Designed miniproteins, single chains. Designs and how they scored, part 75

Each design is a single chain, and the fold is of that chain. pLDDT is the mean over its residues in the fold that is shown.

## One batch from the design tools (miniprotein)

Design m2765
Fold by ESMFold2-Fast:
Structure m2765 (fold): chain A 72 residues (1-72)
Amino acid sequence: SMHEERIKRLEEKLAKDPNNAELWMALGFQYYLLEKYEESIEYFQKALDLNPDSPFRPLIEEYIEQAKKKLE
């Protein structure tokens, strides 16, 4: 599917650039859209670990909170 192709491309980019916080954020968002909330949270946490001062931090934290609520 188109979502699987996007994830594969992001994973290939991450294999070459594993410290790129924006790529981890993009993966977190794609897994959120697939309703794979545990993986989404993991990838968003990696993005915040790599760039805790990200201007997207409030947005990432909101998606983590929403994903956690889906798992309750």
Scores: mean pLDDT 87

Design m2766
Fold by ESMFold2-Fast:
Structure m2766 (fold): chain A 63 residues (1-63)
Amino acid sequence: MSEEELEKIKEEARKALLEAGVDPEVAERLAELGGQALRAESQGDLEKARELVGEILRLLREA
């Protein structure tokens, strides 16, 4: 996945989360973690991707 595509996905995810009523700070954090997880997965770092997904799920549970 290209950095340019990843940045667009992060921007769209952040926008969608804000529209869904998610707190701006949480939306930004979720978009960043999602981008990092996608990058780790594309590089074959499945352990890091799994850790980042776990953090995303934790934030969603606290919402």
Scores: mean pLDDT 77

Design m2767
Fold by ESMFold2-Fast:
Structure m2767 (fold): chain A 98 residues (1-98)
Amino acid sequence: MDEEFEKIKKEAIEYTREKARQLAESRGLDPELAARVAEALANYFIDLLYKKYKRDVEEGKISEQEALERFKEDAKRIADLAAQWGVTVAELAQRFGE
């Protein structure tokens, strides 16, 4: 369980960083700021999600397989949202830094 969740988390973090950089660069924004914000948000929310699913499995509310499938889907959604938020922060930094 733990090794599979860690792999999903790592892939989601790498995805969100890359997506945030590409989106920021395409818009003439700071790609490193966007990537850092995306990584921080994804790490935080994916860790909360992991703790939730681990507890649900330990309490017998959900199977380990269902938890893994739901964690994959939710981690991807979090990664997409985190990338968007990273770009938004980069846009605000550019607008208020002038």
Scores: mean pLDDT 86

Design m2768
Fold by ESMFold2-Fast:
Structure m2768 (fold): chain A 99 residues (1-99)
Amino acid sequence: SAKEILAELLGKDPEEYFEFPEEINKDKVITVEGPYADDVAALLEKLGIPVKAVETEYTDSDKVEVSEPGDNTVIKIGEKASREDIVKAIAKALGYKEK
C-alpha cells in the first residue's frame, strides 16, 4: 500500500507526518521530471498510479516542486534534493497532507 511504501522510505510511521485521505484519486496522471524520474515513477507504478517519467537535468538544484492539484500533477526533482523532500512531494502529489 502507499502507506507501507511511505513508511519504508521515511523510516517512521507516515501517519505521524501525513493525514491520509479516505481515497487516493487514481484518475490523476502524475508526471515526474528530473534525474531521478525513472526511480520515482517505478515507485508510483507499484502503487497502481498512472505515471509519466521525463528525465531532465536539474543539476545544482536542491528543490522539489509539486504543481497545483489537477488532472495532471507534475513533480520536479532537483539532483541535490533530499530523500525527505522527495518523499514529502510524492505524498503531496498523492493527496496526503502533512500534519
Scores: mean pLDDT 65

Design m2770
Fold by ESMFold2-Fast:
Structure m2770 (fold): chain A 97 residues (1-97)
Amino acid sequence: GVEEYITELEKEVKDPSVVASLLAFEAEKLINGKEVTKEEIEEKLQEILEEKLPAPSKETLKLLSEKLEELIEDPNTPPETKKKARILLARLILLQD
């Protein structure tokens, strides 16, 4: 799925700032109850590589992590969404090294 596609892009790009931008984009979509397509990921990657989008700040990554934690703790969040939120949260935490 989209997560597998992002993992392959991380392997190719190897740039933590590009990875952070892609994960932030996916997290924002998930928090807003929207699904991400491969086409949207490809478009976002091009915007990042063309330097049209700044890398997310540590404050932005912290805010997204907090919102993902809220989504995981909400009993009304679907199980599949909680699973995606946990994976994104783990990956965002690893980028804070």
Scores: mean pLDDT 75

Design m2771
Fold by ESMFold2-Fast:
Structure m2771 (fold): chain A 119 residues (1-119)
Amino acid sequence: SVTLTESGGGTVEEGGSLTLTGKGSGFDFSKYTWSWWRQKEGKGEEFVASISADGSKTSFAPEVEGRATISVDHANNTVYLHLSDLKKEDTATYTTVATGMEGTRFRMYEGEGVEVTVV
């Protein structure tokens, strides 16, 4: 009933840019912190970027700082990650995670991921 779906992946040339989108359904995104994570072949998951529920606070991993922007559109329940000056090292599966509190319970929702290949 609650889902996160990513889009905007695919094959991109080195030095190019892309915008990934994460869209949720079944909950109110205005109460949740959004983050993007990525997994490179043969490696564990690594943090990319996050944005607070109200959009006032953003965080970026050092590897993408200066090349990434994150924003949220509450009307469309969508988080956006824009990556510029793409490097071959940015090749990974990118996943959205939404986290928040419902009363005293921590809630986490995770998408299935979208593939990005930099050539």
Scores: mean pLDDT 87

Design m2772
Fold by ESMFold2-Fast:
Structure m2772 (fold): chain A 57 residues (1-57)
Amino acid sequence: SPLIEENLRAAEEMERQAEEYEELAKKTGDVKYELLALLYRFVSESSRFLAERMLER
């Protein structure tokens, strides 16, 4: 369904942002960016989980 494709694309975009924040954390040593990276990964996983769960009946 279209919702599944939209959630998967959103998950991919958020995963990219998580990777960018991880690189910032490595460059600056600021734990703030580590937390942001974890948050974006969490949202990405949630979007994928919702899409996958909608396939289970």
Scores: mean pLDDT 80

Design m2773
Fold by ESMFold2-Fast:
Structure m2773 (fold): chain A 76 residues (1-76)
Amino acid sequence: LYEKGVEALNKGDYEKAIKYFEPLFEKGDPRAYTLLGIAYYKLGDKEKAKEYFRKALEVDPTNRVARELLAKIEAE
């Protein structure tokens, strides 16, 4: 699921990437929060992207990708 989600994300198939990452999120895989945030951001769903980046930061406050993308979205 992780490898298929990353492959979909790299191909620009963000909706398919979300479908593969959602089961990882439900299982509590912390990698899923940041990847779902990126996928929703690429789809233009800024509110869901912010929600997932905030969750990623609750798990790991040092997550630079989540911090930088959240700050960028909030400044827009």
Scores: mean pLDDT 79

Design m2774
Fold by ESMFold2-Fast:
Structure m2774 (fold): chain A 75 residues (1-75)
Amino acid sequence: SATRARLYREGAEIAKKRGDEGLAFYLYGQAYWLEGDYEKAAQFYRRSAEIYEAQGDLEKAKELRELAEKYAKLA
């Protein structure tokens, strides 16, 4: 719903202000996924994965890359 997408965007802005770019990009991805914009959702999940990989969180990066590939195929 529009309300859930808005809450994810608000959460993303809060995460960004706190310096958690990985979480911020993930939450933007969730908002686009709820809106059916799978291409943008995949792009934001990929960006989130890149940040987590750079931070050494390889498990989270792998999960987000798999999520990005899944929704890129639906775009």
Scores: mean pLDDT 87

Design m2775
Fold by ESMFold2-Fast:
Structure m2775 (fold): chain A 62 residues (1-62)
Amino acid sequence: SAELEEKARRLLEESEELLKQGDAVGAIIKASEAFALAVRDPSLRDIGERALELIKEALKKL
């Protein structure tokens, strides 16, 4: 749904901002929430892939 997509994209934006601020744990939490929403809808595969990318980037900073 459009609402689900908007929420998932917002969580990705929050994750990216937290990562820029040096909050790797916060970034992982927000990206994980986006991923959890994305796996419920095949049309959100791109969001799910970006969420996993952000989690991997954040883990490298721990």
Scores: mean pLDDT 87

Design m2776
Fold by ESMFold2-Fast:
Structure m2776 (fold): chain A 82 residues (1-82)
Amino acid sequence: MEEENKKLLEELKKRLEGIVEKLSKVMSPEEVEELKKLAEEGLKAFEEYLKNKENKEKKEEAYKKLQEVEDKLIELAKKGLA
């Protein structure tokens, strides 16, 4: 189970790195760095949740951090910087 969770996190990290690399060519460097930071925080919260799937607090924290990433993407879209 934990080994599968590690592989999942590694895949998610690679996918996010690819998205950020692509966005770095069409968005401002500052917006890209903010998105990177939020994505990293979301990945850490998700990793903690995967290690403790029965812990509701860890699940709530992961959800909250992922929502922050989504909110940032919506803000970038509204600014027309996407």
Scores: mean pLDDT 72

Design m2777
Fold by ESMFold2-Fast:
Structure m2777 (fold): chain A 87 residues (1-87)
Amino acid sequence: MEDPEKFLEEGKKAFEQGDYERAVKYYEKAIELDPNLPEAIYNLFLVYYKLGQFEKAKKYYDELIEKYPDSPYVKRFKEDLLRIQEE
């Protein structure tokens, strides 16, 4: 049976390898199987930001803060955004 956590892990591997397009496909598949995955939504924000697709990145940012405001991933947005801007 299709496992959303497996796709989340495959997406993380692709992201670590710098294969951002592949990471997007895996994270989108994970959310398709389980829409209650704030980690996948957060990781899609990071990938689209790295790709320079800021409108898509903002969509996932807005979705995460609206649907999961108390998630630890909301706090990570500020930390990771600062690191990305320092590059």
Scores: mean pLDDT 77

Design m2778
Fold by ESMFold2-Fast:
Structure m2778 (fold): chain A 59 residues (1-59)
Amino acid sequence: GKIFRAIQLHPATGPDELTVRPGDLLEVLEEVDDEWWLAKSLKTGKSGLVPKSYIEEVK
């Protein structure tokens, strides 16, 4: 899948969300809607929803 990195801290506020910190590498699994994407942390192996505006694609 495409690799993204977190550009902002997102603390999980619910059980379906993923906590990410700036510089964390993520694999996007599903673009659930226009604002929230399902991603897997490459550091922890955990998956959850993150706001797409908090992550950017690694070229």
Scores: mean pLDDT 83

Design m2779
Fold by ESMFold2-Fast:
Structure m2779 (fold): chain A 60 residues (1-60)
Amino acid sequence: MEEEIDREVAEALVEIMVAVSKLGTPEEQLEGLRKALDFAREHGLEETAKWVEEEIKRLE
């Protein structure tokens, strides 16, 4: 396995995680968004992480 994921692929994965999280209850949506945020931060996606943080704020 590559030690570094391509940034575009990592960004796409975060977008998918956010989209899937919106299909659950408000509690499940928050859990999904927090996981997406952790993933974005793990891969150094600062701008994507800020976007996910804004999505979390919209739900709480």
Scores: mean pLDDT 75

Design m2780
Fold by ESMFold2-Fast:
Order: sequence, then C-alpha cells, then structure tokens
Structure m2780 (fold): chain A 72 residues (1-72)
Amino acid sequence: MEEREEQLEYLEELLEDKDIDEEFKELLRETIERRLLSREQLEAAVELASSLELTASSYTAFKLYLIGLELD
C-alpha cells in the first residue's frame, strides 16, 4: 500500500517538472486519475521513467506505454 503511494508520488513529481512536455503530463495525469496502473504496471512505469534520460525517443516509448495501459 505505502509502496504504491511512494511510486505514485514519484510519477506525480514528473507532473511538476517544467522540462517535461505538457502532452505527456496530460496523459500521465489521466493515467493516475483513472487508476489504470496495477501494482506491477506502476512499478514498471517508475522503473522505465527512472532508467531513461527522458530523451525524445525515451519520452515517446514511455508515452506509448501509458497509452497501452489505457487500452487494456
């Protein structure tokens, strides 16, 4: 439970990062708000975000991952 909250807080910190694109932030907000992330998917999302340098390519891959979660 608390581990999930810590992971969600990490993703919420990305929403406050002024260097991250607003389109990505909107997608991330929607994913968090709709609780589309299971525990395992949330862990994978945090790992992906933290391991990547958030370059254009990495950002696109992460965005596609979040879209995939919405589609089931």
Scores: mean pLDDT 59

Design m2781
Fold by ESMFold2-Fast:
Structure m2781 (fold): chain A 71 residues (1-71)
Amino acid sequence: MISEEEIKLGIASLLYAIGVFAERKGDYEGAIKYYEKAIEILNSIPNPTPEAVQLLEDAKKRLEELKEKLK
């Protein structure tokens, strides 16, 4: 049966993917919101898997790069 942690990872993965698509289309405000929400969900996982840790790092990196681009 799927765990709460697996559900959170799944939702965060979808949010990250939507953020990437938004960024690709030039919707930077939308991309920021999706990355921030993905990060919030991933940070709520008390014992994250390596997959969750990797996604968190990828989302943080994308968010920082995007914030620099919008300076």
Scores: mean pLDDT 83

Design m2782
Fold by ESMFold2-Fast:
Structure m2782 (fold): chain A 58 residues (1-58)
Amino acid sequence: SLEEKIEKIKEIVKKYFNDKEKQQEEIEKIMSKITDDDDIAKATAAAAETLNELYEKL
């Protein structure tokens, strides 16, 4: 579930940003916020929130 959410985030970021360098920077930023959490439940919640924010901006 977390892995699937991360994959969807990467796909949306690639659609949102046309610049590959900006895509990689945003992905690294998002991943840092999600994966720095030692709690898998918190990481999954953060990924879900990020997905919802990305869908709302599209």
Scores: mean pLDDT 70

Design m2783
Fold by ESMFold2-Fast:
Structure m2783 (fold): chain A 85 residues (1-85)
Amino acid sequence: NVLEANEKGAEIQDKAQKAIDAIIAGDKEAAIKVLEEIANSFELSEEAKKLIEEAKKAIEAGDTLEAQQLISEFVREAIKDILSK
């Protein structure tokens, strides 16, 4: 239902923001850990999983802007999946 979808969407956005905050702080380990927590806590589409994988690669490469962009794309895709159920 819409309320359940809103709750999951808010949780994903909160976790994604924590990953972005860790990237900005230069804490690659914390950022990757948060993305792994998202991947393990939610049933994700193949597209959403792919975006998390690419974001982890960007974080490891030190590409801060690319990582933030990929996390934003992931949030959009994950929320779309939740709303489609």
Scores: mean pLDDT 80

Design m2784
Fold by ESMFold2-Fast:
Structure m2784 (fold): chain A 105 residues (1-105)
Amino acid sequence: MEKEKALKLIDEAISLAQAALTAVDNGDYERAAALFEGIADVFEEILSIPGLSEEAKKLAQEAVDLARQAVETIRRDPEKGREVAKETAQKILDLLNKIKEILEK
């Protein structure tokens, strides 16, 4: 497994998730949607790394699905998207921390 590459991608996704939460708090929903698209792309790159455990793959796929669903909700209904985006960013941060722990073993 390319552990160093995976950890760098995880740190990038953490930064994007924190930026997305900040954008939502500032009412910048279009920026939040773009940041969630970026998070999904980073997770898809993580999923392409050979040697990932099935647990790490499942958590990464859940993060992709959450990020893509948040983008859909924000663009369709920005008012409802605000609460969904906050919950999604926090859940993605939790998933990222779990994946990071798996990769550091």
Scores: mean pLDDT 82

Design m2785
Fold by ESMFold2-Fast:
Structure m2785 (fold): chain A 72 residues (1-72)
Amino acid sequence: EEERRLRAELAGIDAALTMGPEQAKKLIETAKKNGLISDEVAERLIEGVDKAASLTPEEAQARRDELRAKLA
């Protein structure tokens, strides 16, 4: 469960850094609407996006690198 939560945070941060938080949230909501992800997974991904949006790009990149190291 903790690993799943960390993976969702990583995916959310990566999406926010790649396409911006607004576009990332739209993509996540579309995936949820189409049944590709559960409501719970969508909520965790959006939390990761919101966390990245609250950080500087440098801080968000550092957090992404930390999560990648933990999940390796």
Scores: mean pLDDT 81

Design m2786
Fold by ESMFold2-Fast:
Structure m2786 (fold): chain A 86 residues (1-86)
Amino acid sequence: VEELIEKARELLRKGIELVEKYKDVIPNADKVIEMLRAALEADPEGRYLAARAVQEVLESISDETKPAAEVFRKAAEYAEQALAAL
């Protein structure tokens, strides 16, 4: 359980780094970064809700910024799996 949550955190951090690198090509990069940072700083319940919200945003922009979107999708999936496995 702790391993999955820690893995989700690492993926979220990687997602933030990639969005910062490619923010010029991501339409709502600033908002996406804010959501990911909120997920890292939130309580366990807040992280779960934030992962859900990130998933929604990724589905909205999935056709754009393919490399960064893929990392975000993986981070959100791992966060959901970690919290669901509680």
Scores: mean pLDDT 59

Design m2787
Fold by ESMFold2-Fast:
Structure m2787 (fold): chain A 56 residues (1-56)
Amino acid sequence: EKIEQLKKEAEEYKKKMENAKKNVSRPDAGKAFQIAYDYWKKKYEELKKEIERLES
């Protein structure tokens, strides 16, 4: 079912978000990782809302 695949994708996005967050403190690339964190966080939240919408 589509919902199961979306849940797996959400887990991947969460890992990417956490990885970006850990690298935000880098002085030479912190801004790039902060942009990546915000991007993956937004995609993760949108995907969770999509899963909830499909389940309801």
Scores: mean pLDDT 78

Design m2788
Fold by ESMFold2-Fast:
Structure m2788 (fold): chain A 58 residues (1-58)
Amino acid sequence: MEEAEKKRKEGEKYFEEGKYLLATSKYGEAQRLYEEAGDLEKAREAAEKAGEAYKKAK
């Protein structure tokens, strides 16, 4: 899924920039897109990254 990969990469970019709330949002979008595609492993990875970004935002 190109869309899910794009959102994952956007989340990674924002995470590197210290924009953790934006990173959380993009990883969350990637998780949703991977779930819709049936890629449960990548969806789980995206969810873990979203959680990590959210913890950094606090």
Scores: mean pLDDT 82

Design m2789
Fold by ESMFold2-Fast:
Structure m2789 (fold): chain A 77 residues (1-77)
Amino acid sequence: SEEALRRAEEAVEEARAIAEEARAAGDARRALGAGVGEGMARIGLGVGKVAGDAEFAAEMAERGLEAAREGAATGYG
């Protein structure tokens, strides 16, 4: 659905913003952890779009966003 694709795109953009904020803060380990989550969100969106599975894109992108949040907080993705 278009709703699920929008959720996936929003999750990717939020993960990107978290990773950018972590990089700006100067903590290389937390920036790396957040960046891994951003990458996972982007891959989830991409795979879901190629597969034609919008729900999968949303689920995987949202998991990537959670990984970005955890990575930013702990330094491990």
Scores: mean pLDDT 85

Design m2790
Fold by ESMFold2-Fast:
Structure m2790 (fold): chain A 65 residues (1-65)
Amino acid sequence: LSKKELDFWAAIVSLSALKAAYRSAGKTDLAEQLEKAIDEAVRLGEQGRYDEAIKLANEAIKKAL
């Protein structure tokens, strides 16, 4: 994996962990917002647009914290 691909998957893992934590806490609305961010980031990653995917994922993490 390239460094960019690795950073992308690290960001997706972070979002997925945060989503799981919110879901476990009963914060369904926040978990759903994170799921949408994951879906969009994965879509961008599938297009090879890793810089945009990483930026979107990091912004979603910041908004959730």
Scores: mean pLDDT 83

Design m2791
Fold by ESMFold2-Fast:
Structure m2791 (fold): chain A 86 residues (1-86)
Amino acid sequence: SLAEAVRKLTEEGEKILKELGSAENPEAAKKMLELALELAKKYNDGSLVTALETALKEIEKGNVEEANEKGLEAGKKLAEEKLALR
């Protein structure tokens, strides 16, 4: 249902923001970005999908710091969607 989709997006957005904001493990950050990407695709947010794919590519290049910054920004957008959707 739409309500379940909104709840899941909200919970995963908060989790992503928390993990990336204080991430001690690049693999954890990558996993959170992958989870956010699945949510963005289900929500049909093409701009967020592009941002998350870019962050994942930075991790693959070994640029974890840049990937964390991009992932944190994506997590903020998901959290803002929670506020807009209630």
Scores: mean pLDDT 61

Design m2792
Fold by ESMFold2-Fast:
Structure m2792 (fold): chain A 92 residues (1-92)
Amino acid sequence: GKMAEEGAMAAVKGIEEAGGTGEAKAKDTEVVVTAKGVNIGQAISAVGGATTAYLRGGEGSVKVEGDTVTVTISGASDEAMHEALMEMARGM
């Protein structure tokens, strides 16, 4: 929903302000955030976001391939997905 999209945009902005390249795709039940040129701290922040989604009754996954981190968050409320994405953004 709209709150999850707002959180996704905040995560992308955090990635870019940290010197990486970010992209987010929001669907009604799923948000995918991709970060490139990321360091280990940004990867840990991605895990924090995924964990927050799980703790709020959703699902989260993190995939790391070289310098690219992909986070998928799904199955939570719009508010919970926003909280998970904002948690990730704060750590970027």
Scores: mean pLDDT 76

Design m2793
Fold by ESMFold2-Fast:
Structure m2793 (fold): chain A 83 residues (1-83)
Amino acid sequence: MEEELRELEERLDEVERLLAEARRTRDPALAREALRRARELQRRAMELLRRTEDKEIILRAIGLALRAIGLELDAERLLAELE
């Protein structure tokens, strides 16, 4: 469980880097990929919430889901600007 959370946190950092690259290059394809990955991270965080009764893991998974939602919104806003 902690290992799975760590993997998701690392993937979130990758999405943040991808979105930064999309902003730098003004590339809508990179912004769409960042959006896709952020949505996948939100889904995986929500699946963790369904499988755990550990309150500490629940809080971390909620935090991860909220950060993923933030990246989704940022990517959608960037796409609206670029398209």
Scores: mean pLDDT 85

Design m2794
Fold by ESMFold2-Fast:
Structure m2794 (fold): chain A 70 residues (1-70)
Amino acid sequence: MTPVEKLKAEFDARYEELLAAGKPADEVIAEINSLRKKMLEEARKLKDYDKMVEVSEYANRKIAEVRARA
C-alpha cells in the first residue's frame, strides 16, 4: 500500500467516524480539508501527480455530501 493509499484509507475511516458521531457539518468539512492537505503533501513527495487529482476530486465529493446533509 502506498502512503497516499494509506492516507485515503485513514480519510475514509475518519469520515465515517465523524458521520457516526453526528458532528456538525462545519467540523466535518474542516477535518476533510485537513486530511486532504496531508494526502496532497504525501502525493507531492512521491511525485504522484495523477493521485493528487484523484485526492482532490474525492475530497470535493465528500464535502458536497456533507453540505447536502446540512
Scores: mean pLDDT 74

Design m2795
Fold by ESMFold2-Fast:
Structure m2795 (fold): chain A 91 residues (1-91)
Amino acid sequence: GEKFWEHKLKGDVALAKGDYDTAIFHYEEALKLMPNYPPVYGNLGEAYYGKGDYPKAIEAYEKALKYLPENSPDRPMLEKKLEEAKKELEL
């Protein structure tokens, strides 16, 4: 419960500051507590993308989409981010 939200918040603050390594650390700690929470996977993907780790960004966005309902309004944005990360691997 509470420790999950502390790690998510610390990750979100680090991501907003461009501190991608700190964001990744806190999101991974949050996911150990709640492994099926799509917003954390989406933000983890953004942190990996910002770091230039496109394979890990792709993996995180695919996990976010896997755990989202088919009718989620968040799906189009994550699908766009996933395709942008895939394009970065095309030279």
Scores: mean pLDDT 87

Design m2796
Fold by ESMFold2-Fast:
Structure m2796 (fold): chain A 77 residues (1-77)
Amino acid sequence: MLSDAELARKLAEEGERFMGEGRELLKTAQTIDEISRGIGLVLRGIGDAYTARILGEKSGDKEAAERGERILRGEVF
């Protein structure tokens, strides 16, 4: 069983990965289907980031909360 802080950190890491993968897909997308897949990954990353921010704030894990906030602001690559 993961603590809220451990879960927040894992979701922040996962959100960063989905956001990065989605953005790379969108750079090379040539069809509507490819664009749709890239957007889907970005939205998954945003969902993970939002959850990481909330759990990080509630657990006092400021690092996880800040990583989630940076993803939501589009400040991750």
Scores: mean pLDDT 81

Design m2797
Fold by ESMFold2-Fast:
Structure m2797 (fold): chain A 59 residues (1-59)
Amino acid sequence: MEIAKELIEKYPDNFLIVGGAQQVLAGKAENALAGAEALERLGYPEESKKLREAAQKIL
């Protein structure tokens, strides 16, 4: 949960990061993991890693 809130706070204008973090907050780990894969492919590996960590905590 804390990682998801941190991502929203740090990257409010990045719709993929915000959307993925919101999926974690909604308890939808599979959707958050799909968002993390998209972030990695778009060149955001650190943000992808943080989103995966947040998703794994609710899996």
Scores: mean pLDDT 77

Design m2798
Fold by ESMFold2-Fast:
Structure m2798 (fold): chain A 70 residues (1-70)
Amino acid sequence: STVSTSQQTKSRGNSLLQQIQDSGGSQDIINQAQSAINNSTIGVDTGSQRYTNLGRSGVIGAQRQFDSEQ
């Protein structure tokens, strides 16, 4: 379901945010991860497919940028 997907994305986003902070990643990547977590939270609260998709894309984007800066 959309809510379940958003919950999983939120968990992944929180894990990524922790990794970025522990590794001393840039504030820009931290902000991207936080934005993705926020979008996923809206997806959980509202069941919105749009916000679920925004959260998922945001986590993927932040992960890709984080990996490129390591």
Scores: mean pLDDT 81

Design m2799
Fold by ESMFold2-Fast:
Structure m2799 (fold): chain A 60 residues (1-60)
Amino acid sequence: SAEARAAAEAARAAGRAAPDPGASTLYGNGWHEGQEALAAGDGEAALAAARAGIKGGQSV
């Protein structure tokens, strides 16, 4: 949880930097949705979703 908290805060900062939507086009919508959730800075849930979407969620 402590690590997740730091990761979530870092994710929010990264999101504010505006994620690269072009990358999501190549990797698929799953990447974009996960990255956009992370960019929104919702918290640890967004980070977990992004990681799952990229690796565990299977690029559609």
Scores: mean pLDDT 52

Design m2800
Fold by ESMFold2-Fast:
Structure m2800 (fold): chain A 67 residues (1-67)
Amino acid sequence: MRAEAEEHLRLAREYVRAGNGEQAALHGLKALEAGATREEVVKAIREAARESGDEDTLALALRALDL
């Protein structure tokens, strides 16, 4: 459960860095289902977007997650 949540958070970060907000959102949702908190998901996505400088991917991912 916890390890599964951590893997989905890692994948969400990688997809944000790759500019794929839809896949980032999907893995964010899977992380929530695996026991990650809303705060952990938002932080992971925001940190990855900050590294890439891609605000459009950030907005798309958070909107798709309703976060």
Scores: mean pLDDT 82

Design m2801
Fold by ESMFold2-Fast:
Structure m2801 (fold): chain A 76 residues (1-76)
Amino acid sequence: EIEKKIEEIRKELESIKDKEEREKLALDWQAGVAEVALELGIPLTSEETVAATPVNKKKKEAAELTRKALEELKKK
């Protein structure tokens, strides 16, 4: 399920113990997740909406990874 894939990404971010690195990566991944969620009509939190802009390379890569995981789920 789509929500499960998004939660897996969020849990991965939580596993990063370095606070500064976690905040930087969380911002990039949240933006990528938010971009995909907006396209799929999944409700966003206020933080995720803010993180969706501006777009950068890592956020696009995170969004592409999320889309690929969703496509694999659909093809299964």
Scores: mean pLDDT 58

